# Ledger of designs, part 72: designed miniproteins, single chains, continued (3)

Each design is a single chain, and the fold is of that chain. pLDDT is the mean over its residues in the fold that is shown.

## One batch from the design tools (miniprotein)

Design m10491
Fold by ESMFold2-Fast:
Structure m10491 (fold): chain A 82 residues (1-82)
Amino acid sequence: VPIAGGIVTDVGDTYLKVSAKYGTELLRVGDILLVEKDGKIYELEIAGPPVIHDDYTTIPVKENVKALGIKVGDPVVLRTKS
């Protein structure tokens, strides 16, 4: 069984969509989201409140996620930089 949460479902120039729903509701504008993929950490600044859907969460970010090489189907670990 795949671990629920941490799979990229869509990427945009201003957003990241992930299968994770729990904990994403705590993200606020200006927070730095750490996205870990294959041992590499990407820092994304939260540009808007997360939107929780039935199967995924949309996380608005300031960075172009597509340009970072994050792709649909990628397993990622999400953390907030304290």
Scores: mean pLDDT 73

Design m10492
Fold by ESMFold2-Fast:
Structure m10492 (fold): chain A 75 residues (1-75)
Amino acid sequence: MTVEEGKKIFSKYFKSKDIVVSAPEPISGPLPPGAKRASEFETPEEVADALKRVYPHLAETLTDEQLLAIAEYLK
């Protein structure tokens, strides 16, 4: 899967690339102190794992390959 495919999938769920991809738990209120952006991770794999934790609905709906493509796009 390509970065362009990751962008297309991402655009179905998010209106902006400026999202938090890691937090102590799913974001339901004010941004927690431990929240991180994709740029703060070294690898797309770490971003994909963080997305599964912060956005559980994505983990239920999307394959690991699709989540990795989104992670590569966000990097």
Scores: mean pLDDT 67

Design m10493
Fold by ESMFold2-Fast:
Structure m10493 (fold): chain A 78 residues (1-78)
Amino acid sequence: AVMTKEKALNAIEAIRKEKDLQSAKIAARQFLKDLSSVPDAEAFAKQIEQAQSQEELNAILSDLEEAVRSSVIVPLSD
């Protein structure tokens, strides 16, 4: 299913609040799998997998949030 922009932003915020790095990485990878319209989703998935700290993961999530805000996750009405 295509994720809405609001749902995507809420999911990113929930991942940021996750205290366990491994749980946050699992949630972030699942989030990207559900995200069909963000360019470089595979590159984001790789960066998330390689993140070694919560600070690194939060930086990646900030970049992902910007990509979500600049991309339409649902079809545009013509």
Scores: mean pLDDT 72

Design m10494
Fold by ESMFold2-Fast:
Structure m10494 (fold): chain A 92 residues (1-92)
Amino acid sequence: SAEENLALVQGFLDGDYSALENLSGEEFVRAIASVFDLPYSATKEGFEGLLGTPVETMSGKEFAERLRRSMTPQDVAHLQRLLDAKQAELAA
């Protein structure tokens, strides 16, 4: 659901990966694509390019940890602003 996908991305930004422990990296990429209304294939290819490895080889937690390590504090703040805008849009 949209609410579950938003919660997964918010947990990622908060550094709380508990919701990702039972998900694959592919499932988390699908959640991100869904939250931001992005095509899954393009989103997957983008992340695989950034990480240098297929997302299906990783758990959701491993993917999240690797992605977070590649991000600056400014990248995190920017993604939080995008998520806040999507949460406001969904609530309207």
Scores: mean pLDDT 83

Design m10495
Fold by ESMFold2-Fast:
Structure m10495 (fold): chain A 70 residues (1-70)
Amino acid sequence: MTTEQLLEETIAALEREGREELVALLRELRDEPYAGEVAVRIARRLGLEDKSDEEVEEWKRRLREKEEEA
């Protein structure tokens, strides 16, 4: 899963729970370089990562590859 996909999934889960303040915050942070790290922390607290731990590890691996290519 990419950082943007994790962000959108986390936003959708927060919308379902009615946490509008966190939704607004993540939407504002979407274009920030650290938005993905914030999304990961929130996703863990929501239990989303329980369903996608392998995808989170793959996402971290892709970020490292992107940094090495830069």
Scores: mean pLDDT 61

Design m10496
Fold by ESMFold2-Fast:
Structure m10496 (fold): chain A 94 residues (1-94)
Amino acid sequence: SSMDELIEQVAEEIEKLLKDYINGKISEEELLEKIRELVEKAFSQMTPEEAEKLVGKIGEVLRKLKDKIPESVLNKIESVILEIYLRFLDQQAA
């Protein structure tokens, strides 16, 4: 489906951002802000079920790159995504 394609595209763009960070092309601050913007924009087009699927795909990307990223940075990324996801679910429940 077109939504499955969007989910895959967003996960691939996040993987690219993580690799750019690993290679010193972007800062930690730029990485976190770009992930926030990308995920918020994606969620605005999604149902809760689709958003959960995207979170799962992002989790797979983070696990794949876990050994190449400081644990403190991984924790910050996970915290940002969880914050956005919980806000999204709250807005959908209202």
Scores: mean pLDDT 88

Design m10497
Fold by ESMFold2-Fast:
Parts: structure tokens; C-alpha cells; sequence
Structure m10497 (fold): chain A 97 residues (1-97)
């Protein structure tokens, strides 16, 4: 649902902000969140009417899955994922015009 998607995005944003501030993060929770984001972005890629957004969502899903499997995740990795999501959303908005 849209509410479940929003809650997952809010959780990711909270974890990203903690990492950017150099605050300790529960790595198990971060990896769980990344795994759930990978599933979400795969579904968004399949359902997106925008070919550009679909490609960006697929890249975001692949990155999120890779990061979920890694023992360490950097702020730069999380920012790359956030950027791919932002670009996908922007592409959907442009293609809807």
C-alpha cells in the first residue's frame, strides 16, 4: 500500500540521516530495510509507465539488494540509492506531463 511504502521510505530516510551525522546505526535493521526497499523498487520498476523511471528503479533495486548483502555500508552508498530513487520519481513526473 502507499502507506506501507511511505513508512519504509521514512525509515530509510531516518537511517540515512543518522549515518550522515556519524551516529551509530543498527546494521541488522539497516540491512532489513535495504532488502525491503529492493523488493519495493523491483515492483515499482515493473509497474512504472515511464521507461526511464523503470530503468532507474531497477538500478535502485539492484543496489539496495547488493548493499543488504554487504557487511559494511557507507554514507556514499546510501546517498547513491537515495539519488536513484529521486531521479526515478522525477522521471515519472516528467513522463506524466
Amino acid sequence: SAAEEAALEAEFNALLQKVLRGEPVDMARLRETLARLAELYRRLAERSPSPVAARLYRRAAELAAELAARPEVSAADLLELDTLRGLALLAEGVDAL
Scores: mean pLDDT 85

Design m10498
Fold by ESMFold2-Fast:
Structure m10498 (fold): chain A 85 residues (1-85)
Amino acid sequence: MEEAEKIVQEALDRAILNGELPDDEEDEKFREALKKLPEEKRIEILNKALEKATEIALKNLDKHPEVTEEEIKEKAEEIREEILK
């Protein structure tokens, strides 16, 4: 469970900062990690991981002047909608 949560967090951290979902190999790893999460807590864990990823991206915004705070927030919302579908 802890390892699966870490994989989900790392995938979301990368997706939000880059504005892209992971490649096929990273997407497979992410999907496998999601399946290892308890179904009842999956949405809660995903929302928490997404919030943390967004916070990390915003904190590192100074290192990526080409990306705006608004773009990070919009990408986080897009990913959230895909997860909650």
Scores: mean pLDDT 68

Design m10499
Fold by ESMFold2-Fast:
Structure m10499 (fold): chain A 80 residues (1-80)
Amino acid sequence: SEDKELVEKLKKLFPQLSEKQAQAILDTLKRKGKVTVKDIIEITGLSEEEAEALLKVLDLDGDGAITLEELKEALNSLLS
């Protein structure tokens, strides 16, 4: 499934994420339309510095948030 592929790609880029945490990020993107640093901290329990670093890798527009479409583009670009 697409979800399984995106979860696998997220874990490949960020080995510190569990499968459940990667899935929760994806679910939050679908529910809220975007993910912020605060959302990543809530979902993963990562430090603010780690959450910000994760978002910065994926945030192609530099706006401090990522949409599902931006996540898909970033993962495809970084893991090609």
Scores: mean pLDDT 78

Design m10500
Fold by ESMFold2-Fast:
Structure m10500 (fold): chain A 74 residues (1-74)
Amino acid sequence: MAARRQALLQGIAEARKRWESSPEEAKLKVLGEAYEGLGLMSEAIAKISPEDKDKMLALGEELRKKGRELLEKA
């Protein structure tokens, strides 16, 4: 477990370094796509959870809106 944890932490540190050196436009594209995906997942969860349907649909719409804004700036 310790060896696998160390390898994971090393990989995360290296990925973060690459992220920090990436162009702003590339970062905006990745973040925009991530927000779009999260928005779609929130909408899917609304179909399973009737108790939180309105809240999850509103969250999904807000996340997708933010994703589109980020992609538009890229």
Scores: mean pLDDT 76

Design m10501
Fold by ESMFold2-Fast:
Structure m10501 (fold): chain A 90 residues (1-90)
Amino acid sequence: SLEEFLEEVRRIADEVLAQYADKLTPEEKARIRALVDEVIEEAKKNNYSLDELLQLLLRRFQEHYPTFSDAAREALGALVGRVLELRRRR
């Protein structure tokens, strides 16, 4: 279901942020978490399909990508990769 997928996306985000915690500033961790939470809440409110959620996530990350450090960009890449793999397996 969409709700189960959103819960797994949130879990993946938390795991990735924990993995990169020593390389990210507190501000960068907060920004990445906020972007993920905003995408999840928009998907819930508008009853997005999984594909619509993925497109929104990719667009939001692309918009903010230039403002992040190399470490934050690595974390974003890892997060996107894990979410895409989750979608492919379902």
Scores: mean pLDDT 83

Design m10502
Fold by ESMFold2-Fast:
Structure m10502 (fold): chain A 92 residues (1-92)
Amino acid sequence: MEKEREELERLNEELLEELKPLVEKARPAYAAMDAEEKEELRARGAAVTEALRAEYERMVEAGEDEKAILERLIRRHAEALRATLEEIIAKA
């Protein structure tokens, strides 16, 4: 249904809103990072994306509902972002 995309978009917005305090706290620490440190974070982000894509393919093959799969992946992506932000903060 067309509203399913709106529900997923709202979930993503909601999860990003919950991360805003961590983003604000991480901002000065991230700004202080050199190019090498930022490149390392970028590489880890790419690895997370690849892992989530593999999980999506596995779930599709298992015959799970597409909306449920996407909802789970959105939540996992937000969890990965949270962990990265916490790591940036801890480095400071």
Scores: mean pLDDT 78

Design m10503
Fold by ESMFold2-Fast:
Structure m10503 (fold): chain A 84 residues (1-84)
Amino acid sequence: RREEERRKLLAVADAYGEVRKYAMELVKEGKLSKEEAEEIIERTERELQEALDRSRSPEEARRRAEEIVERAKKEMEKLIEKKE
């Protein structure tokens, strides 16, 4: 059970890192403002914490985390499209 909790934490941490890296690269390229990136990262962190708390297995946590990452990336893409 301790190993399952650790694996859930790792899945969530990996997802958070992926969203943060993606957002920061877009900020570096001038496609997103720092404020827009921070808003998405904060929302993602909150959603990932909820996924961690509600997931019954590491596999469920990973699946929920992947869905959260996909939504965050799509939201960032929509923000970029609105600026063009």
Scores: mean pLDDT 82

Design m10504
Fold by ESMFold2-Fast:
Structure m10504 (fold): chain A 75 residues (1-75)
Amino acid sequence: MSDAERRALLREAVAYARGLLAFMKQQPSVPQDVVDQLEQLLARAEAAVDAGRLDEALAVFQEADALLQELRDKL
């Protein structure tokens, strides 16, 4: 897979996660500290993608994805 393809996929993944987080923010049972942590992780992943640090972006996104899955399981 090319770096351009990896970058496009990571951007799509981050955008999807941001959309899911925006939806979850509407739930009063979702802790604000978890929301803030997810926003920071997704922002870091996006910045790493923009800087061409794709391995860092993937690692940070995986942390965000794991936290999103934990939050989803708690609902």
Scores: mean pLDDT 81

Design m10505
Fold by ESMFold2-Fast:
Structure m10505 (fold): chain A 67 residues (1-67)
Amino acid sequence: GHHAAAGGGAAARGLVEAGVASEAEARKFQDTVTAAGGDSRAAGIGGRAALETGSAEVGAQKAVEAA
């Protein structure tokens, strides 16, 4: 839903601002969270994992697991 997209977008922007992801990687993170039906909580979990590992792909996987 729109809330899942909004949560993913905020987390994705944070990853770009932190230097962990490019804009393309951040968009892929957002799309992955949205496709999985992840809410803002799931996006937050994924965003934290991405920051800890330095990988937006790992963050996206964690967001999907949390969804």
Scores: mean pLDDT 75

Design m10506
Fold by ESMFold2-Fast:
Structure m10506 (fold): chain A 94 residues (1-94)
Amino acid sequence: MEPLKSVEELEKMGPEYIALVHAAIKLMMEKKSLPSQEEVEELAKELKLNEEEYKRLVEALRRFVEEAEELSKEPDREAARERLLELARELAEI
């Protein structure tokens, strides 16, 4: 299978951006659910990102969620959530 494009983009952004993504992933793992658009926007504002960095973060996270959701089309929503968290853990290892 092809790697998630969002993972590839995040690797190219460098350690500062990886720290931002790790913060978002931690929030997702603590809630055991995908972050809402409002939660992502609040996190980006708290981290004082400029408009370009903010848009890139939101787009990368949305892309990751969409790709992960397609990969985890389990009949059990709890199992699908666990699979999404596994993918988030793999992303955090970058």
Scores: mean pLDDT 57

Design m10507
Fold by ESMFold2-Fast:
Structure m10507 (fold): chain A 89 residues (1-89)
Amino acid sequence: DLFQQYPNYQPGLDSLIRGGVSPSRARQGLSLINPGNILDVRVEGDTIIVTIRVNMNLSSQQRDNASKNLGQQLQSVIGQPIRVIIINN
């Protein structure tokens, strides 16, 4: 049960659906992210902002590269502009 194990997963899914993403695309998009790493998912206009925590210390360049790559993958699945914010743990 993803909701019980990962408290930010269901709120994130609900935010995507309220923002106009279909439930199937929202689930498919979030499947690209470890549910335990999700800190927040919010919608600003047509743009989705996903904040995740990683279990390693990445350089600024590594975080920028990872956020761009993940953002592109999520956007291709969800069909809306996506910005990914990565926080070190």
Scores: mean pLDDT 80

Design m10508
Fold by ESMFold2-Fast:
Parts: sequence; C-alpha cells; structure tokens
Structure m10508 (fold): chain A 81 residues (1-81)
Amino acid sequence: KEKKAILESAKKSIESLAKDGEISKEDAEKAIKALDEASKIPDPKEAAKLLLETAKELKDKKAQEILKETAKELEELAEKE
C-alpha cells in the first residue's frame, strides 16, 4: 500500500510540473515510465535503484529531485522496522 502511494504521489508531481511547463515533456515521459516500472518491481530497494538510474538520465533538476526523493522514501520503506 505505502509503496503504491509513494509512487502515485511522485507521478502526480511530475504530471503537474509538465502541465505547468516547468519540466520538458520528454523528461516527464521518462520519469512517469520509470515510476510505472518501479510499481511493478516487488523489491522496494530494486525499485529505488531504477528511479535513481533514471534520475541521472533526466535533464531537468526538478524531475531528478522528485525521483531521488521517491527512491529515498522507497529505501526507507524497505528498511523500516
């Protein structure tokens, strides 16, 4: 449940930034694709690694920051007691 909420929140943030013209459509599409793929990876740490790798490929710093923060939240979720 938590993993899905984290990814959906990130996806909405990316969509909002793209709608407002704050990030490129290309970077938004790459970020959304990575978030959708991460949602299908059962291991939250492996999902986080995908998001971090995708963030390195993005040109827009706001999109990079969202993917990095989302990856951190997934890693914290995986290691939570």
Scores: mean pLDDT 82

Design m10509
Fold by ESMFold2-Fast:
Structure m10509 (fold): chain A 75 residues (1-75)
Amino acid sequence: TARAEALAAELRAVAADFGTVPRAEATERATRVLREAGELIDPRLREYAERAERDPAGVAAEAAAGAGLLLRAAN
């Protein structure tokens, strides 16, 4: 769906910007996208959001894993 593609694009953008954008802002955005995708597309993405929230240092890894699932759902 168009929404799934938009969420995937936003998550990829967040992951790409992790070195440039303040971590707190990047974490909040990634977590929000993963939660929304988890509710509407794939429940596993919600679990990734919860993990990212508990481990800010690992958020980039969780975002990358979530992006993979989200892209799969978008196709």
Scores: mean pLDDT 66

Design m10510
Fold by ESMFold2-Fast:
Structure m10510 (fold): chain A 94 residues (1-94)
Amino acid sequence: APVQLPKDPKAAASLIDMVIDLLENALPLLSPGEQEEVRELIERLREAKREYAEDPEAAAPRIQEILARIIEILKKSKDPSLRWLADELETRFA
């Protein structure tokens, strides 16, 4: 399903913060190569969140792109907990 942000900007920002926290806690479960890519995506997500605070409409597509890439990486993980997290994120952003 395509990634969709909540219509309320405050709800969207809170959900993004929750995702960042979940990903930081998930980093030790990833392979070294996956950790590097996910760390880069977390930083891009933090930058896009700052842009979202100024202009939600302009920043939303960038956040959706970053979240879709994160979900794709987690789905391909060898760890079943990370695959479960991907499914949960897809549900929350459906």
Scores: mean pLDDT 81

Design m10511
Fold by ESMFold2-Fast:
Structure m10511 (fold): chain A 53 residues (1-53)
Amino acid sequence: SMAEKLAKDTYEKTLKELLKKHESGEVMPTGENIGRDQNEAKQIGEEELKKAL
């Protein structure tokens, strides 16, 4: 569905943005931080899905 595609695209965009922050040195890239960023990207994707519904 379009909503599923939107959530997936949003997740990918957010994940890339968070990875850029790690590259810029804003946040230390640790396993814990990476896991946290992935969870945050999922939550943002769910919010976009909720808005699309």
Scores: mean pLDDT 67

Design m10512
Fold by ESMFold2-Fast:
Structure m10512 (fold): chain A 95 residues (1-95)
Amino acid sequence: MTPEEVLRRLSPEEARRLAAGLVNYAIEHGEDGKISVEELKEYVRRLARETFGLSDEEAEALANYVAKLASPDGSGYVTLDEVARAAVELLRRAE
């Protein structure tokens, strides 16, 4: 399943919950203004499975998609501003 297909399965409300969750996670866990991409992916997998009822495969695809939006250059860390920009882009792509 492509990441875009998983994102389109989310309702507009679920997409908004994901976007808000990403920003809140970055605010709470951003140490010295940096958030680990691997921890951000784990947060997305947990949210996808527990809140959206997605399968493990769908949760992994969504986590990888969010990581790519937040860190297009493949950096191991992102800033709060990069996470916020990724959240806005995710919302536009979900609708």
Scores: mean pLDDT 78

Design m10513
Fold by ESMFold2-Fast:
Formats: sequence, C-alpha cells, structure tokens
Structure m10513 (fold): chain A 68 residues (1-68)
Amino acid sequence: LAEELAAAMDRASFLRMLQFVARYHPDPAVRALARELLAKGDAITREDKVAFLRALGPHAEPLFRALS
C-alpha cells in the first residue's frame, strides 16, 4: 500500500501531507520525520516517500485522500 500511495501521490500532494503531519500529528517522532523530509526539499526520493507512508501506517491513505 505505501508503495502504491507513493506512486499515486505527486510532489505537491506529498509536500502538503508533510506540512500537515509536521504540524498536527500526535506522535512527536512522526512530526520530526516529516520536518526532516521537508528540510530535504528537492532531495526527497521515492524511497523517502515510501518510508514515511509506512511510518504513518493505516492513516496514510485517509491523509492522502484528504489532501489530494
């Protein structure tokens, strides 16, 4: 699922998800990960997207749908 979401999510949608998660996610470790990826900017890879979506677990798809 994380690989499918990474393929379906364009860069703009992924950045919106990172901004939302960095600000509002209840887990401080997940917020820190989102901030690290935002700091990478143009260096964000598909592998980074997959790893982040896996860290979100079952919440990844609802967030993708809400932000797309």
Scores: mean pLDDT 73

Design m10514
Fold by ESMFold2-Fast:
Structure m10514 (fold): chain A 69 residues (1-69)
Amino acid sequence: SAELEELERRLAEIIRLSEEGRYEEARALMDEVMRKYGVSGDDVERAAVLAKLKGPRAGAEYLLRLRER
């Protein structure tokens, strides 16, 4: 879905920005994801861990599943 692809791209970008030490930009993007998807910072952090272990799509699927609650 378009939402899944967008969220996958955003998670990959958050990880990239963090790895580059661009923490202010990474935080701004994280805040946007939290606002748009109604998830917590903890949720985004868990999604980032999943993205690093299994790829950004796994993290995106995790966050979208939380919206079904």
Scores: mean pLDDT 83

Design m10515
Fold by ESMFold2-Fast:
Structure m10515 (fold): chain A 98 residues (1-98)
Amino acid sequence: HPMQQLSLSILLSLPEDEQLALLEQARERLGLPEILSPEQLLEAAKRAQETGNKTEGLDKEQLFQFYSVTTMAVAMALGVEVDPEVVKEIARSVILDA
């Protein structure tokens, strides 16, 4: 998804320590259990960016966490306040389009 590629580009432009911290804080804000670690989320984001947004090998539960956590992390990096429930709804719609 082109909008996701742009968003991932913003996250991946930050230092790795900040990327990992944002991903963990984003997961906590969304109230999600750890299905993918911050390191696994970062590796998935790097692969998605390098392969033109391919998230191969992730199941629907992992994809939901990937899209929701990375979306929230990007919003936090940009200083944009977003409703966690809206972020989860966006993530669900992206998975249905895949």
Scores: mean pLDDT 77

Design m10516
Fold by ESMFold2-Fast:
Structure m10516 (fold): chain A 81 residues (1-81)
Amino acid sequence: GPVEEADRYIEEAQRALKEGDALKAAQYAQRAKEYGMRAIDEGDITRGTGLVLAGIGLAFEAALLGEKQGDKEAAELGRRI
């Protein structure tokens, strides 16, 4: 369900950050937030909210990494999330 999908995307975003891939990290963080929001819509407000916040936090880390690398696409995507 949405919780399990969000957890997978959080793990993928963390992996991308460790690998120095700011754009992939931002893309996975966005998906984590989207599935967290779907969990909220389906009635899992507490778990879904935690997943949304985790996605936002990872997106912020991806944006900072993107800025450091000169990857404007990653920085802009991460800030938008």
Scores: mean pLDDT 91

Design m10517
Fold by ESMFold2-Fast:
Order: structure tokens, then sequence, then C-alpha cells
Structure m10517 (fold): chain A 65 residues (1-65)
């Protein structure tokens, strides 16, 4: 489902970010949800990741209605 696709994308990105934070000696966030994923992608200037997360999020929001 599209919900599963978005969750998989968030989980993949969480692993990427946690790996980089651990390498930098920074404690990873306890919660890594959609808002956290968007915030990290935006802060890092990862346009492709921001676009994909927003596109899936918008499509899921449309499906609620």
Amino acid sequence: SMEDELQALIDEYRKEIEKELKKAGVEPPEVFDYSTAISYAFARGDRGKVERLLKLGIELEKKKE
C-alpha cells in the first residue's frame, strides 16, 4: 500500500540518518516519524528526499478524503 511505501521510505531514511549521526558522535532522535524525516531532509538540502516524502504524504492525505 502507499502507507507501507511511505513507512518503508521513512524507515530507510532513519537508518541512513542514524548511521551518519552515530559516526559523528551525535545521539540519534528517540522518535523518527514523517515530520522528523522531512525536517532532516530539508535541513540537509536533500531535494530528492523532500520531494518524495512530500509527494507520498500528499497522496495519502488525498486518499483520506
Scores: mean pLDDT 81

Design m10518
Fold by ESMFold2-Fast:
Structure m10518 (fold): chain A 56 residues (1-56)
Amino acid sequence: SRAELEAGLEASRKAIAGAEANLAKYASDPEKKAIAQGFLDASRAGLQLLEAALAE
């Protein structure tokens, strides 16, 4: 349902905020930063797909 998609969107936004915080935390650790960046990029891609689904 639309409500389930909206709940997923909110959860995804919170996950991205957490990933961004981790990226900032590991700014001086290149290996951990790269892992956090990869997770953030994947989460952002997922959010875009979910936003596109809600736009239809």
Scores: mean pLDDT 80

Design m10519
Fold by ESMFold2-Fast:
Structure m10519 (fold): chain A 99 residues (1-99)
Amino acid sequence: AKPSMEQKLLKWVVDQVIRSAAERLRRLGVPEATIQEFVALVRQKMDELIANNILPTPEELAELFVQAAREAGITDERLLQTLREGMIDAVELYRKIME
């Protein structure tokens, strides 16, 4: 079954993770224009998955955020590693909620 409850939960989790990631990027000195592009790319990718009734795994969710950051122009490997590490707690929270 593909109940709409999982989609609502996923949207809530993604919104919280986007907010946390954007704040972390600001603290690391990433330009606001780059942060807004990153947010837009994450939302676009998530909306496509939800529209196709695809629920990403926690691991896929973490990689989606890193891919969106790369596409937004964040190419510094240390900054990307910092984002991946910051998503670990969010991935673990999402995993616990999905169980």
Scores: mean pLDDT 75

Design m10520
Fold by ESMFold2-Fast:
Structure m10520 (fold): chain A 69 residues (1-69)
Amino acid sequence: MQALRDQVRALMDKAGLDPAEQKEVLEAMENDPELARAAVEAARSQGWDDPAANRAALRQFLSEVRRKQ
């Protein structure tokens, strides 16, 4: 969990999320760590330095976690 949490935090920092959005992402990560890992891997493969791509990856992750409920 720690390595994944660090990667998700790095992705959030590069996406420019506000604290409320960051809290939601971290809670979603705890609910589905495998889906969070997939989102991090997708962001890395598409360009770690693109804030728009990083933001899209996080939004897709949140959408998929919500869909599974």
Scores: mean pLDDT 74

Design m10521
Fold by ESMFold2-Fast:
Structure m10521 (fold): chain A 56 residues (1-56)
Amino acid sequence: SSTKQAKGEELEQELREASKSVEKLRELQRRLGLPDDGRIDDATWAALQARADAIQ
């Protein structure tokens, strides 16, 4: 798409990605020994930052 106008297609795609992100987040939380509640709290955010730094 070449336009930046809001469309239902983009919203639907974002919802799908959000659902996948929740599932991936729960898996990541489990691997890090955190509660797999599927939300980004301070502990989960800190773990994501540490992992990003390690990959760089």
Scores: mean pLDDT 66

Design m10522
Fold by ESMFold2-Fast:
Structure m10522 (fold): chain A 69 residues (1-69)
Amino acid sequence: SPVAEAARKAAEEGGGFATPQQVSDALMRAGATPEQVGAGLHRVLEGRDGSAPLTVEEAERIGQAAAEA
């Protein structure tokens, strides 16, 4: 998915980490809607501190969840 790839690249370009805001911005630039971004973040970050930096694997998972929304 281009959306999942964009999220992964954002974290890779950040030295292996991205903020939730950086992932959100990358997903929206790749064509995801705000609603899809919110759904992806909710699915992956539910039950954990969403202010913590995201790994490459977490960013890609958020992008995949957003693309499925």
Scores: mean pLDDT 79

Design m10523
Fold by ESMFold2-Fast:
Structure m10523 (fold): chain A 72 residues (1-72)
Amino acid sequence: GSMLRKKMEEAEQFAKEVEEEVSKYEEVLASFGVVVGDKIIAYVLLSNGKLVIYTKEGEKVTKEIVPISSLL
């Protein structure tokens, strides 16, 4: 429905915003936004083999950086 489309557009915008910020100091290979229930998650893949994960849940934004070698 229209609500799901709006949430998906919000996820895409959030991913683009975090990609622009990260690209100022790191080389970005790809970025993706996804909707998971009431959460929006943005994944930013860096050329140095690290993945930056941004989670937006209500008013709270959290950031995690994980090496891809730690993801099986």
Scores: mean pLDDT 79

Design m10524
Fold by ESMFold2-Fast:
Structure m10524 (fold): chain A 80 residues (1-80)
Amino acid sequence: ETLRDLLIQKEALKESQRYLDSLPPELQAKIREVRQKALELGITTEEDYIKLAEEMFGKEVADAYRKIIEKANEVEKKLR
């Protein structure tokens, strides 16, 4: 992991956090619950995170999570 990689990761996280912060508080809370549960279950893939979100709170939260991931990945891909 180089300094460049760390800077790219920081920008990706900043963009995903900016999108998350723009969501309604109740949706932000549900996404945090999904992240906590995913850590407890040892989930490591973005696909499994989205699936868990849908199982816990339905498609609306899963779609919001997918957008957060897409925002981060777009920034990371563009800067790599």
Scores: mean pLDDT 78

Design m10525
Fold by ESMFold2-Fast:
Formats: C-alpha cells, sequence, structure tokens
Structure m10525 (fold): chain A 85 residues (1-85)
C-alpha cells in the first residue's frame, strides 16, 4: 500500500510539470488552444485517478484514467489536424 502512495504522489508531482509543458507548447503556437485544453483536462483526470488509487478505489482510478486517455487522444487528433491545415 505504501508503494502505491509513493507512485501516486510522484504522478501528482509530475502533473504540474506536464501542464507547464503543454502551456509552453500552446504559447509557442506548436499546439492549438483546443488541443492544449483537452490535454490539460487529461492531466487533471490522471491526477484524480492517482488520488482515487491512494484512497484504495482502484475501479474509480481506472475509469478516470480511461476518460483521461480519451481526452488525450482527441487532443492528439486536433494537433494532427492543425499540422495538416
Amino acid sequence: MEEIKERAQELIRGAEARKEHIRELAAAGKLPEEAAELALRAVDLYEEAAKAALEGDFEKAKELEKEGDELFRKAVELAAAHRAA
């Protein structure tokens, strides 16, 4: 259980760095604003999933992770469309 807490805390710490990177990409015009917004929401969902895992709710953690994955896929698709346009 303590190992799960440590991993979840590391994921939460990494979320801030990932959000900063996404904002930097958007500011540089390398990522469209809509894709950046979806990616930021995905990071928030992954952070919530980590918190759910810390509480022992692994089913909720998996559901939140799946939702985050869906939002991240949409962000990638929007970024690809932006490059093609």
Scores: mean pLDDT 79

